# Designed miniproteins, single chains, part 111

Each design is a single chain, and the fold is of that chain. pLDDT is the mean over its residues in the fold that is shown.

## One batch from the design tools (miniprotein)

Design m3853
Fold by ESMFold2-Fast:
Structure m3853 (fold): chain A 109 residues (1-109)
Amino acid sequence: SEEVLERLQALLDRALDPDATVEERKAIFDEMVRLAKEAGLDPYTIAALLDAVADSVLRDPRLTPEEKRELFAYIEEKYAEIKKGMTPEQQAEFDARLARRRAELERRL
């Protein structure tokens, strides 16, 4: 778990590189989800990781509003696949979290 968390943090640091393109960041998000699945992390934990990534995208001052929207939409797509493995209560929890982050994005236009 600790080794996996270190690897996930290194991927997040690369995704937050100011020279990284939107396409490179999407590829890094794919690698993070793949690594988490290969490490045997449950859907709830992977959803929490995606929520943390969404928060990082929202707070990144280097991203334009358009880039934030594109990356956020991509994270929502990844979450939609992961949530199929979650309980209805867990789905409601993360649906609410992502909806709040979407509302924050639209306020910060």
Scores: mean pLDDT 81

Design m3854
Fold by ESMFold2-Fast:
Structure m3854 (fold): chain A 79 residues (1-79)
Amino acid sequence: DTKAENLKEATIATAEEAKKKYPAAEEVMDKIVEVAERSKDEELIKRALGEAQKILAAGEKAIEEAKEKVEELEKELEK
């Protein structure tokens, strides 16, 4: 679906930008991108994009919170 594809592309672009600004975010961003690419659920992809956007906006301060949220998203993928 076009909406899911657009959300995946936005997540990848946001993650690449965040990794350039905050190298410490590389691992969590790679996990966010994997969740977005593997998911068929638009809402789950949208949540992944939201976590990437938080790190891009707030920097390293958001990494700890995003790691916990990404772990929750990874568990949702395995259901």
Scores: mean pLDDT 82

Design m3855
Fold by ESMFold2-Fast:
Structure m3855 (fold): chain A 93 residues (1-93)
Amino acid sequence: MEKARELVERARKAVDEAEKQPPRPLTSHEVALLVATVLDLVGLEIEHKDNPELVKIVQELRDLALRAGDLQHPDAVREIAKAVEELRKLVEE
């Protein structure tokens, strides 16, 4: 749980930092990464529905991913994608 919370805080800091920079339109590649990241988070929520603490973490990461995409912050999208990949490794072990 502690490592998963650290991933959420890292993602949150990435979004907060990106908001200080001017937004730019996401490339098709960055949109694809965002979509893949959101779908992976939905999968994690379904797979671990009986773990309310993990579901809450997944929901917070999904909200941050959608916020990064909506605000057009590609650097935040990339950092959230990395955090989600690390979270999946933590829950599969």
Scores: mean pLDDT 81

Design m3856
Fold by ESMFold2-Fast:
Structure m3856 (fold): chain A 64 residues (1-64)
Amino acid sequence: PVPQLTPEQRRFLERVDEINRRAQELVDKGEITPEEGNRLAHEEIRRLAEKEFPGRVLLTPPPP
């Protein structure tokens, strides 16, 4: 982990992790496919980035 994260970036990464965990729980329950879970997580992360960094969403790196 990179020690030089701003508090905003650290909070964002923690919430990204939580979003991914929740999507995985839905996949594990069989409510959605792994592909759908990945898509929903990416969309939620994009929304979060837009909320936490207004005006910077277009400057975020592409999803992995």
Scores: mean pLDDT 71

Design m3857
Fold by ESMFold2-Fast:
Structure m3857 (fold): chain A 60 residues (1-60)
Amino acid sequence: SLREKALELLRERGTVTPHQIAVELGVSVEEAQRILDELVERGEVVKTTDASGVTLYRLP
């Protein structure tokens, strides 16, 4: 599933942006954001921001 592939990318890269997930999975940035936010709701992923205000996602 797309959700499982997103989790694999997070394990490999540690931290990802929605744009990186969109490119790797072949989906829109909006769909990538939706997948990542669903994983945050499940407690499987943490949403954060860097010093420049970029939204990042990582494993707990």
Scores: mean pLDDT 84

Design m3858
Fold by ESMFold2-Fast:
Parts: sequence; C-alpha cells; structure tokens
Structure m3858 (fold): chain A 87 residues (1-87)
Amino acid sequence: MEEEKLREKALKEIEENGELIDAINKMNIPDLPDEEAAKLDKLKPKVYKAVQEVLSKLPSSVDPRLAPLYTLEEAQKRLEEAKKLLE
C-alpha cells in the first residue's frame, strides 16, 4: 500500500511538472504555430501561478525576472526525481 501511494505521487509530479516545463519552454518561442499557441494560452494561468509562488519565496535581493528560470529548474528537478522513483 505504501508503494502505491509513492507511485501515485510520482505520476502526479511527472504530469504536473512535465506540463509546466513544456509551457515555460514554449513561452520562449516568439513564432509558435496557432495550435501550439492556443494550447499554451490554456496553460499560462498555471505557469503564472507557479512563478508567483516562486517569487513569494525568493529574497527581495534576487532579481524577480529570474523567477521563471528558478521555476523551470525546480520543475525539472522534481520531474527527474519522480522518474527515478518509477525507474
């Protein structure tokens, strides 16, 4: 039963952090196809919420323009840790 709970948490982390990483990477592409731009627009509120959470935890001495980069790094780390848990 404990292995099942760890697997559920890992799958959720893979899904949530995978979407977040993809969305942040697509935001750096200026000429996205219309289909990809529409998908990104649906994910933008989730991305901005994640960035705001990172900003609220960052010291005032850190440049807030770096918050998307810190959000991306944290999401990538969580994704790798979750994948290792599932193999």
Scores: mean pLDDT 75

Design m3859
Fold by ESMFold2-Fast:
Structure m3859 (fold): chain A 94 residues (1-94)
Amino acid sequence: SRGPISISAVLLAQKSGALTSLSPEQQEQIAEAEKKTEEIIKKLKEEYPEEVKKFEEAYKKKNFKEAQEIINEIRKKTNDIDAANALEAYALKL
C-alpha cells in the first residue's frame, strides 16, 4: 500500500518525542507503520545494499546533506515515496 501517512506518523512521533503521550489507537498505527518501514528497509538492503550502507554511514557522521542525497537517489530509482520515508524513519533509530 502506498500510504505515506502511516510512515509520516512514525516520523512525526519520533521527531517530537510524542510516542509516550499517544492513545492506544495511535500506538497501533505507529506500530503498523514501523512494521511496514522494516519490510521496506529489508527490501532496500537486498536491492540497494551499497546505497543503504552509505546512508547509514552518512547519518552516523551527521552528514545530513549526503543522507538526503541518498534518499533522493533511492526515490528516483524506486519511484516510491514510501521507500524515502522508510529511510528517514530508519535513520531516527541510528
Scores: mean pLDDT 73

Design m3860
Fold by ESMFold2-Fast:
Structure m3860 (fold): chain A 69 residues (1-69)
Amino acid sequence: MKPKHLRRATPAPPEGQTISPEELARLRERVDRVSDAAHEGADKGKDTFEAARNAGLAAQRAVEEIRRE
């Protein structure tokens, strides 16, 4: 039988943490953008370093935005 692995849609367990589905969707979009930028840069080879750096900065930005509200 085919294993049901919902790796993409990670359900947020509301125990101790209250995260709105809207906030979760926004965070996913941010992570997706960072991942996509890093992958495209890596394919170029030379721009890999810059893409990785930019991805790291974007990740930090996402955390800062979450802490903002």
Scores: mean pLDDT 64

Design m3861
Fold by ESMFold2-Fast:
Structure m3861 (fold): chain A 65 residues (1-65)
Amino acid sequence: SAAARASERAAEAATGLRARVVSATPTDGGYLGLMELEDGTMLLVEADEEGRVLGAAPLPSAPAG
């Protein structure tokens, strides 16, 4: 989807790492995406209905297992 593609590009642009969409949730004004970077870092990306990035924030790494 456009939302998933925009989230991946935003994460890659912000970090320089490859990103994979884990989940994307619709919000009142757009979507909230959870991304996994190639190093295992999780990134939360907020975007509007047009796929414009409003913000991105790293999440604490979860323990393996």
Scores: mean pLDDT 71

Design m3862
Fold by ESMFold2-Fast:
Structure m3862 (fold): chain A 82 residues (1-82)
Amino acid sequence: EEEERLKKLQEITEEDLKASQRAHDAMRAGRLDEARRIVLEHAEKLIPKHRELNPEAFRVSDEEILARTREWVDGEIARRRA
């Protein structure tokens, strides 16, 4: 159902916002390792859900997406430490 799809998209968006807020809070507090963990755990949980709702946008493997997420968050942490 279209309404069910919209509800699932909203749920995923809300989870993304909550995880983003927790990660930013940890980064502001200087807890960079915690922020990294939050980002990666959230990505691992949500990648399959995003793939189910929009498979054409997620043509690469979950492992590849997670690897790119690790590189991104490590880069952000490095910038904050510099």
Scores: mean pLDDT 76

Design m3863
Fold by ESMFold2-Fast:
Structure m3863 (fold): chain A 100 residues (1-100)
Amino acid sequence: MVKIAILGTSELEVEWAAELAESDPRFEVVAKIPNAHKKENIDEAISKKPDVALILDSSEVIVEKMKKYLESKGVPVVGVVNPTEESLKEALEEIAEKFE
């Protein structure tokens, strides 16, 4: 079972991604961070020791900044800019293929 932390700046997008991941028995959601613009909230997610972080935002610049920070702490990242149901499902399949 792959441990996923889900981070974003939208509570609705983070909960949506969490519902999709939690419905799939391959995944365990260990952290949900809907306010990932704060470093302390990102550090809380890292403390849960996820195998991978799924990053959601409407801004590619914000996704890249969060990705660089998390990867600097040894957490692999999959980023999704402007998430749709299709892009979230594709990201979860990518995570399963790499980390399952």
Scores: mean pLDDT 85

Design m3864
Fold by ESMFold2-Fast:
Structure m3864 (fold): chain A 79 residues (1-79)
Amino acid sequence: GDVEEARALAEEARRHVREAVRALGEGDIEKAIELGEKGIRLGQEGERLAAGKDPELALEAGVAAGLGGIVVGVARIMS
């Protein structure tokens, strides 16, 4: 159901954000932006699916999206 899908999306978002942070640390700005933006999209989708059904999961997905946004913002400043 929606909660199971949201959990998978939140986990995938977290993975993409971790990879984006790694790319940023390596100076791969283009990859950091690409992975960060994917983390944002997946996290936002997970938050929408969990909204009103699993508040903790919605928050986890939203945090992943927010961290992805921070990575993208930092990468854009560094370019």
Scores: mean pLDDT 89

Design m3865
Fold by ESMFold2-Fast:
Structure m3865 (fold): chain A 61 residues (1-61)
Amino acid sequence: PSPEELELEIQKALARMMASVLSKFYPKEVVEEATKRALEMVDKGEEVTLEKVEEILKELS
């Protein structure tokens, strides 16, 4: 795989991990939708931070 492809996969894994650590405080359906949105942001070249994932979760709650 290319370095760019590897970096994208790492960023997606981090986004999933961030959603997972916050999942204890939110319903499963909200976490799944927030994870989907975070992965879409990574695919668009946007940076996903823990604060952004939490913001999405709060908006969906």
Scores: mean pLDDT 78

Design m3866
Fold by ESMFold2-Fast:
Structure m3866 (fold): chain A 71 residues (1-71)
Amino acid sequence: KLEEFQKKMDELLTKAQELANQLKQQLKRLDELGKLTDREESERQKQNALKEFNEQIRKIQEEAAQLLEEL
């Protein structure tokens, strides 16, 4: 049971890292687009990307909490 918990927790940490890397790339791309086009639209899309990232992290936290209940 503990080994299964460790494995699943590692998978959740990997997902969180992937989401963080994707967010960094999205924010960089949106910054460059904002300089060339609509800055207000670019900022709105950055806020949406951050909101989406926060929701995905929340889901990962919920999965981790469920794993703790299974211990």
Scores: mean pLDDT 80

Design m3867
Fold by ESMFold2-Fast:
Order: sequence, then C-alpha cells, then structure tokens
Structure m3867 (fold): chain A 68 residues (1-68)
Amino acid sequence: GREEKREGAEEFLKRLEEAIARGDIATARGGIDAIRASLENAKELGDEESAEVLEETLKRAEALLAAA
C-alpha cells in the first residue's frame, strides 16, 4: 500500500543522498530519471496512488541534487 511505497521512497532517497555525498552525480541523475519514467508510467495507467508517491519522491530527489 501507500506506507510500503513511502518506505521504498525513503530508502531510495537515502541511497541518492549517499551517491551525491560521494560526488556520484551520474548515479544520482540516473535514479531521478528512473523515478520520472515510473511517474509517467503511473500517470499513463491512471495509478493515482503511485503517481502521488512518485511525484513527492521526485520533488524531494530534485531538491537534494539542487542542494549539492
């Protein structure tokens, strides 16, 4: 459910933050691109629950990269 998807998002964001801290911007950008692709797929399928979680995750991921 939404809780499980949110927990997965937190793990993703932690790994993204670790990649940024290492200066591995290519891995960070790849992760963000993967979330964008998943968000577009969720929107195409009308999966509003997944789209909402992915959109929030994408915004947080982009903010982390912008702060680096």
Scores: mean pLDDT 81

Design m3868
Fold by ESMFold2-Fast:
Structure m3868 (fold): chain A 56 residues (1-56)
Amino acid sequence: SLEEELAEEIQRRTGASPEEAREYARFAVALIEVMGASREQALDVAIEIYEIDRRY
């Protein structure tokens, strides 16, 4: 699924756990489906939010 593909990519780019990567992948899917973002735009935003929020 798109969510799984994005979760793998987030995990690969950030080193996030599989659980964390799936959380941010769901957010990225919403950016694509609700806001019409491209895959790369959604990944960039999700990874940026992960980097901001990774302080617990």
Scores: mean pLDDT 83

Design m3869
Fold by ESMFold2-Fast:
Structure m3869 (fold): chain A 85 residues (1-85)
Amino acid sequence: SALITSNLELIKTQPSQSSLALSTLLKVVPNSQLEELEQALITLLKEKPSLKPTVLNSLRILAAFGKEPVPSRAQYLLEQLEKTL
């Protein structure tokens, strides 16, 4: 997905924008692309482990604060990433 690719590139080049990029993805990606997003995040964090604290912290914030479906989706991704990484 071009949307997933562009927002993950934003996280790589501007880690301070991680919350914005993840919020955008979790708000607009269809349910059918959530597994694609999960795998893309796993790949990103395996290639760039230094981004792990920023990405995980952004997901924790989005899981705690916001409007559905973002909090539920952020919680799901956080749990999957913590199990895999």
Scores: mean pLDDT 85

Design m3870
Fold by ESMFold2-Fast:
Structure m3870 (fold): chain A 118 residues (1-118)
Amino acid sequence: MSLEEKLKKAEEIGEKAAKEFVEKLKELAKEIKNEKDKEALLKVIEENEEQIRNAATHIALMALLGYPEEEIEKEIEEFAKKLKEELIKAGVSEELAEKAAEIFKETVREAAEEARKL
């Protein structure tokens, strides 16, 4: 697989993972009784949709390039930490921000695993 083919495949996997993450967060938002928490969560996800897509694409590309699982996991943890911090700054409860960060980690780990199998 050429570098150009790997970049294109990483973008496809990353976009799919970002969409899956956003949909999971929209479903989570339906279960939130606190309207301020719900509004803050959805606003942060909408405002950071490009960053989420770029993060997922970067993780998928690392996996396609054969980066060690430990390095990929470190990058996933850094992105998840930044997402949690942005959610808390926007007024999302710490418990809900942590749940969103965990859903992000699970979704991009699945994307990395899909990329590694190629």
Scores: mean pLDDT 86

Design m3871
Fold by ESMFold2-Fast:
Structure m3871 (fold): chain A 61 residues (1-61)
Amino acid sequence: SMAELEKMKENAIAGVKKLAEESPEAARIVRDIAVKELEKIDKEVAEEVDKESQKILEENA
């Protein structure tokens, strides 16, 4: 459902954000996994997660 997809997006971004503060390397791995899994469901949502995750990683570099 659209609501579940939105929740998955929010959870993926929150996970990357939390990990980026502790381990940018782990955050990159989690981003790659999340984007790949979301791509199977919705390409636009996957691209949004990828873009927001990249911004988070750049802010913590």
Scores: mean pLDDT 81

Design m3872
Fold by ESMFold2-Fast:
Structure m3872 (fold): chain A 81 residues (1-81)
Amino acid sequence: SAVKEGKTVRVVLRFVAATKENFEQILAIAKEAGMEVVDSKGTELIVEIDVTGENFQKFIDTLLKIQELASSIEVLSVEVV
């Protein structure tokens, strides 16, 4: 039944790391989680991910791991696709 296929939500996030070492770990975690790198400058990383019901738990687990390494996490945009 096509009546509830779930919503895809496109999320753009900015991560800022306290150190270059933390930045490298955040970058590796983000890539492993299927996040696309939009931009990077110094210890700042901007990523994009399409979040679905299928990958929602992995997305949350990934954010919790990044939160331990990041000085800040900012949601830049959220769009229903």
Scores: mean pLDDT 83

Design m3873
Fold by ESMFold2-Fast:
Structure m3873 (fold): chain A 64 residues (1-64)
Amino acid sequence: SAAEKKDLIEQILKSAEEMVKNGASAEDVIATASRQLKALQAQFDISSEEASEAMMRVVKIAKE
């Protein structure tokens, strides 16, 4: 469902924020989130558009 997809994406974003707080580099945060999103796309119907939108949010978290 849309709500389940949103929750899973939000968990990836929270994980990214936690990695930044723990001193991870932007590259490591982006690479980790990318792997997590690919895993979710394999398991769930997450579109390339939804994945790209989520990655843009991850990049913003990693940059700031």
Scores: mean pLDDT 81

Design m3874
Fold by ESMFold2-Fast:
Structure m3874 (fold): chain A 91 residues (1-91)
Amino acid sequence: PLEEMRALAEALEEAARDPETRRALEEIERVVKEELERARAAGLSDEQAMRIAARAAAAGLRALVLEGASAEEAIEVARRTAREEAERALA
């Protein structure tokens, strides 16, 4: 919902003030780009790959910023989400 997206955006602005959190955000972006390329290589359409990337990014950012997860935990959430979404798309 829009309210959840707004809460995430506000939390991201606050979190980006911390250098360590900012580095974690950059690492999540890198992982999401890797998973986007992996989805495309697996034969998924651009639309499917972008949807997987968006869901992975949202899950990782939520874990890091709203749920208090560590950078490693948030990155793993993003990777796991991308993997599960790709498996569903290929089924």
Scores: mean pLDDT 79

Design m3875
Fold by ESMFold2-Fast:
Order: structure tokens, then sequence, then C-alpha cells
Structure m3875 (fold): chain A 68 residues (1-68)
């Protein structure tokens, strides 16, 4: 199902970022991704949009941390 695809995407993203983010930021990303995936009021398109925004925020933060 599409919900399973979103959950798999979340797991893959968290695994990818595990070595690049402090545990507290990774936990925040996990919580925010889970909230989007579990929000039954959101369409598939809206979930995709919000997850993409969260990924962009994570990538910016990772780049900042790696540059330090």
Amino acid sequence: SIEEQFREARERLLALYEDKMPPELLAELDRRLTAVIEDRSLSEEEKERRMKELVHEALQRIAELEAA
C-alpha cells in the first residue's frame, strides 16, 4: 500500500541519516515523518509534499553539520 511505501521511505531515510545527524535531531525527524504518515486527513500528494519538505530541512541541517 502507499502507507507501507511511506513507512519504508521513512525507515530508509532514518537509516541514511543515522551517521550524519545527532540522535536528538534524528528523533525529531522520525517523530515528524511519523506524524505525516499517520495523519489520516492528508492525501497521498500532501503527505509526499510534507515528507519532501522534511527531507529538504534534514539535508540542509546535515550539510551545515558536515561543514562545521
Scores: mean pLDDT 81

Design m3876
Fold by ESMFold2-Fast:
Structure m3876 (fold): chain A 91 residues (1-91)
Amino acid sequence: SALQALEEAGRALARTVDEGVSDEAAKRAILASAKAAMLAALAGDTERARQHVERLVALAREAVERGLASPEVLDAAERFAQAMDAYLAAQ
């Protein structure tokens, strides 16, 4: 299901961030944005979920560009964004 795919993408993102982000503030910000996106989506707040996902991807990209995160962190964030779009479209 779209929810199962989103939950799996979220777990993959959390694991990739734990392994691939060296800066604790960047790690917390990325994970907080992912959690906020999930909570908004489950509450039916589609617009807020999308805003948090956009922030998540932007934070992951900035962390990679600054050398604070591996490129795999951005890939995981983009996969989470794709799973979120599919979940929101199925509602």
Scores: mean pLDDT 90

Design m3877
Fold by ESMFold2-Fast:
Structure m3877 (fold): chain A 79 residues (1-79)
Amino acid sequence: KVEELLKEAEKKRQEAGDKLSKGLKTWRDMQAQADASESAEVAQQLRENGRQTMKSLSAEADKLYEEAKKLKAEAEKLK
């Protein structure tokens, strides 16, 4: 019971980490494409797309961290 909640919290924390890693990779890939672009407008659009994707994935990661925290609190209440 308690162990199950703690395992679910750990899984959500791991998923959050994966989303942050993916966001950072996407940001870096978009920055590289922007730096290689001959068009300033296209470069700016690529950088903004990278920022938005990283922001979105960071928000999802934050939600998963909050869910993990709630699961740990529930596990503590069940002791």
Scores: mean pLDDT 82

Design m3878
Fold by ESMFold2-Fast:
Structure m3878 (fold): chain A 64 residues (1-64)
Amino acid sequence: SSSLQQAQQLYQQAVQLISTGQPQDIQQALQLFTQAYLLMGMDEADAQQEAQQSVQQVLQQLQA
């Protein structure tokens, strides 16, 4: 339960960083998404792939 709460917090922080549009913040968001997925029990490779997808999805929503 604590790991899930931490993952949710990291996810929300990542979305906020992407909303700034700054390249450095977007890179930080990728790291936070990766950490969130690791905390939810994904292996490193799956977490990295899902994190990249999450960044792209949020960027797409902000452009629409």
Scores: mean pLDDT 85

Design m3879
Fold by ESMFold2-Fast:
Order: structure tokens, then sequence, then C-alpha cells
Structure m3879 (fold): chain A 65 residues (1-65)
């Protein structure tokens, strides 16, 4: 389960990404789902989860550009 700090970080990062509102909700949901799966599987540390969130958001930004 993601912490409140991790969720707040993702929310801030998505908001700062300058994506359209509909895309922000979609990207946020996908990032949260992916990171919760990674954390549950024991794949990543909290720091790596934050790095992965940035990478996923940047990937979607590049796709939408």
Amino acid sequence: MLTEEEKAFIDALVDESDLPPEQKEEVRSRVLAALERMKAAGVLTPDQIRAAARAIINHFKEKLS
C-alpha cells in the first residue's frame, strides 16, 4: 500500500506535468496502480517507487507531445 507521502508526491507531479485534466486522472490512476503492484511484489524501495513514478509520468508526457 502506498503511503500518503507517496500519493501526495504523485498528485503534485501529475498536477505540475501540465497534462489535460482528463489525462491527469488517467495517468494518476495508472501510476498508482503500477506502483502499488510493484510495492506489493517487493520489487522496489520507497525511493525507487518515487523514481518510477517520475519515469512513468514522463513517458506519458512524451507520448502526448
Scores: mean pLDDT 72

Design m3880
Fold by ESMFold2-Fast:
Order: C-alpha cells, then structure tokens, then sequence
Structure m3880 (fold): chain A 92 residues (1-92)
C-alpha cells in the first residue's frame, strides 16, 4: 500500500540521517557525502511513486510527528543505541 511505502521511505531516511550524522561527528565527511548521495539515488523511485499516488494527509502528519523525536535525537548527538530504539518505535 502507499502507506507502507511512505513508512518504509521515512524509516530509510531516518536510518540514513543517523549514519550521516555519526560519520560527520567522526570526521568522515567523504563517507557521509557518499551515504547521502547513494541514499537519495536509492529512494528516488519511492519518492516519485508517492508523488503520483495520494497518501492520506492524516497518515503523513502522524508519520512526521512520530519521526520528529528521532530527528531531534540525531541532531542532539544522542547515542547510536538510543537512536536505533527510537527508529524501532516509529517502525512499530
């Protein structure tokens, strides 16, 4: 379903954001750039499919609200284990 594709896309974006942030903190800027570029290329077909199909606004708003704590934790430099747990909560 389109909801499943939207959720899968969000989870993949969150995992990529966490990895990129970790690599940047470790000074591994070239690897972070590669992960970002590869992720964008991989996710492009799913993004295009979502643009062509209607996903309920309420579902997207709920998904965004559930993702917000993960993005805030990533931005704050929370431990990898904490970020992984938060991502699992969005997946459930």
Amino acid sequence: SMKEIAKELALEMLRAAAEIAKLLREGREEEARRVNEETLKELEPKVEELKKNKVPKEFLQELAARAKPVLEAIAAGAPEEEIEELIREVEA
Scores: mean pLDDT 82

Design m3881
Fold by ESMFold2-Fast:
Structure m3881 (fold): chain A 94 residues (1-94)
Amino acid sequence: SNEELVKKAAEAVKGALEAVREAAEAGDRTHAYNAVSMARKDVEEMAKKATGEYKEALEKAAELLREAERHVRAGDFETAIRLMEEAYEILKKA
C-alpha cells in the first residue's frame, strides 16, 4: 500500500539520520554520504511504486536527500541533517 511505502521510507530516513549523526561526530564524510545515498535510493524506489499525494511526498523527500548528499560532500553535516529531518517530517505527514 501507499501507506506502507511511506512508512518504510520514513524508517529508512530515520536510520540514515542516526548514521549521519554518528558519522558527523567522527568526521567521516564517506560513511555519512553512503548512509544518505542509500536512504535516497530507497525513497526513490518507494516513489516509483507509490501513487497520488504519497508519490509527491516521496519525490519531495528524495529531492531533499539529494541536497543532503551535496552538503555531506562539502563537509556541511549540520545542513545535511536539517534537510534529512525535513524529509522525515514530510514523510511523517503523508
Scores: mean pLDDT 90

Design m3882
Fold by ESMFold2-Fast:
Structure m3882 (fold): chain A 81 residues (1-81)
Amino acid sequence: MEKALEAARHALRLAGHFLVEHAIIEGARSLSKYLGVSEEDGRQAIVHGLRVLNRLLQTESYDRALEEAAREAVRRALELK
């Protein structure tokens, strides 16, 4: 769980540097590795996390938005399992 959450935080942070495709690919692989979900489910989870991050950045600080979005990505990956 902790390694999956850290991987989700890292992937979502990379998207902020215009590395969106790289963030999705690396995030999907990391969630697959740490949670035992498919890479496709991991990809869907990271994309969901990015949508949550974009929404929260309108009202929340960056650190809070990133943490909530990373948790939501991990939760989504586990729901798809």
Scores: mean pLDDT 81

Design m3883
Fold by ESMFold2-Fast:
Structure m3883 (fold): chain A 88 residues (1-88)
Amino acid sequence: MVISLAVRVLRLQTRPLGPDTVVTLTVTAEGNDRLLGSELGYDPRTGELLAVGLAEASRPTHDLVVSLSLSDGIRLEVTEERHERFVL
């Protein structure tokens, strides 16, 4: 059985977030694939957000959905999106 890992990385630029701003990270694996991890990084000086999702992909066509929302309505600008797959 071929097991593959799916990784999705989003970099987003926003204005510096306020102390009461809630960032919601949603990471969803396809079908019944196992979500292995998710990470959210934020630089309060620059307003850069880095979101990462990792899942075990049971099929080579399976991927991750990674999305972000902000409670204060601050504009998000996607600066980089990466999709990577590793076959074990």
Scores: mean pLDDT 71

Design m3884
Fold by ESMFold2-Fast:
Structure m3884 (fold): chain A 85 residues (1-85)
Amino acid sequence: MAEAEAKNQATMQQIDELIQQALADPSKTRELLEQVYQIMIDTAKELVANYSTPEEQAAADAALAALQATLDEQIDILEANLRKV
């Protein structure tokens, strides 16, 4: 319980630091955004693994895979829009 809370707090701090880096250097925004998405997905996977039955974990793994595909598509859309100079 306390370890999960401490890890969640550390993850939030890491995300905040990445956002601040993106604001300081817009050229790195895409790379830093990808890192933020990866941290969010990894955190969600760990929470599912610790608190779900095997059946719920399998369903959540499928949902996380679908979420990853959606995030990859959103990054591609952002890249396409940035190429419209």
Scores: mean pLDDT 68

Design m3885
Fold by ESMFold2-Fast:
Parts: C-alpha cells; sequence; structure tokens
Structure m3885 (fold): chain A 57 residues (1-57)
C-alpha cells in the first residue's frame, strides 16, 4: 500500500494517496514513511491540523 500511495502522491493524486497510506498504517502503525507521506498529502489538500496530528504520532 505504501508504494502505491507514493506513486499516487508523486502524480498529485493526494486524496487517493491518503487512502492508501491510511490502509498501510492500519497494517503497520509504525510505518514512518507512510506517516510522513500521509502528513504531506494532507498538507497539500489544505488539512494542516490533521497533517500535524499524524506527524506527531
Amino acid sequence: YTEEGERLFYQGKYEQAVALFKKSLAIDPEDERAKRLLAQALGNLGKVDEAVAVAAE
């Protein structure tokens, strides 16, 4: 899921990337890469408060 999310993120498909990163974190909550990219994708969608919460955890 993280690899597919990264691909969508680099294509600018941030909403789809968020969905895949959330699935990755449901399987591995300690996936730092998925957390970082999820926070960045949420930031790009203008959801700054949600992005900060994800990055802090």
Scores: mean pLDDT 73

Design m3886
Fold by ESMFold2-Fast:
Structure m3886 (fold): chain A 100 residues (1-100)
Amino acid sequence: NKEEAIKIVEELKKRLIDVLEKIEDPEEATKEMKKLIEEAMKKLSEILDDETLKKIADILNEMLIEIHEALKTLPLEEAREKSIKIVEEAKKKIIEIIEE
C-alpha cells in the first residue's frame, strides 16, 4: 500500500515543519520531532516491510542529527531555514524508497 505510506510521510513532513516554524527551544523541538517520527514509524510498520522500514529509519535518524546540529550552531532564523530544507530532502529520499 504505497499510497497510504506516502500519505503518512507527507503528513510527517508537514508536522515536522510546523514544529520548526514554532521553535523556541532546540531541545524541546528535537524531543517533539522524535515523538512525531516514532508515531509515523509505528503507522508505517503496519504497511511496509522491515527492510524498507530500516532504510526509512536511517534517513530520519540522519535528518534529526543534522537538524539538531543546525539548531545548536546557527542563528535561529538560519537554523529554521536549513532545518526545513533538511526535512524536505529527507521526505524526497523516503518517497523514492517507497516508490522504488
Scores: mean pLDDT 87

Design m3887
Fold by ESMFold2-Fast:
Structure m3887 (fold): chain A 83 residues (1-83)
Amino acid sequence: DKKKYQELIKKRLKEEAEKHKDEVKRRMEEIQKDPKEKELIEKLSKETGLSKEEIVMAIIKLKESRPEASFEEMKDYLLSLMK
């Protein structure tokens, strides 16, 4: 069930974002300095239903497992999961 999986991902990202608030805040401040990244985060938030903090947490997790992944690859992965 895709909807159930999406809801589970959202819940996990919310919990992780709260646990790692300081890291999420630092990353968000860096993203705000780049207008292109800021726009992409806002678009992802609108398209996925995730908060900006949840998206940033997802990016942090993806970067840990795939350090070489570009921002575009991470965006495409998140969209494929959440649609």
Scores: mean pLDDT 76

Design m3888
Fold by ESMFold2-Fast:
Structure m3888 (fold): chain A 91 residues (1-91)
Amino acid sequence: MITSKEELEAEILLAFAAMYLALARNSKDPQVAGELLRKAVELAKEAYEKSKNPRFKEQAISILEEAARVAREKGLDETAEEIYQVLEEMK
């Protein structure tokens, strides 16, 4: 089975989204954490839009839900609300 170009791109985007999410979680600076969370969200959303694979779509949703949680834990309420809006658009 040959994976489509779009599915390979989605997998790469999800890997980078997870990396940015981990960096945001470990950041001590709320502003830096917010920027990293927004990057993770952009990459996960792009992966969701490119992929036809239900597994990759669920991974993208999971990253977004975790990103919203991290934003709330860091007091980034506006960032969390932005992420919840993206999640609503995807469901």
Scores: mean pLDDT 84

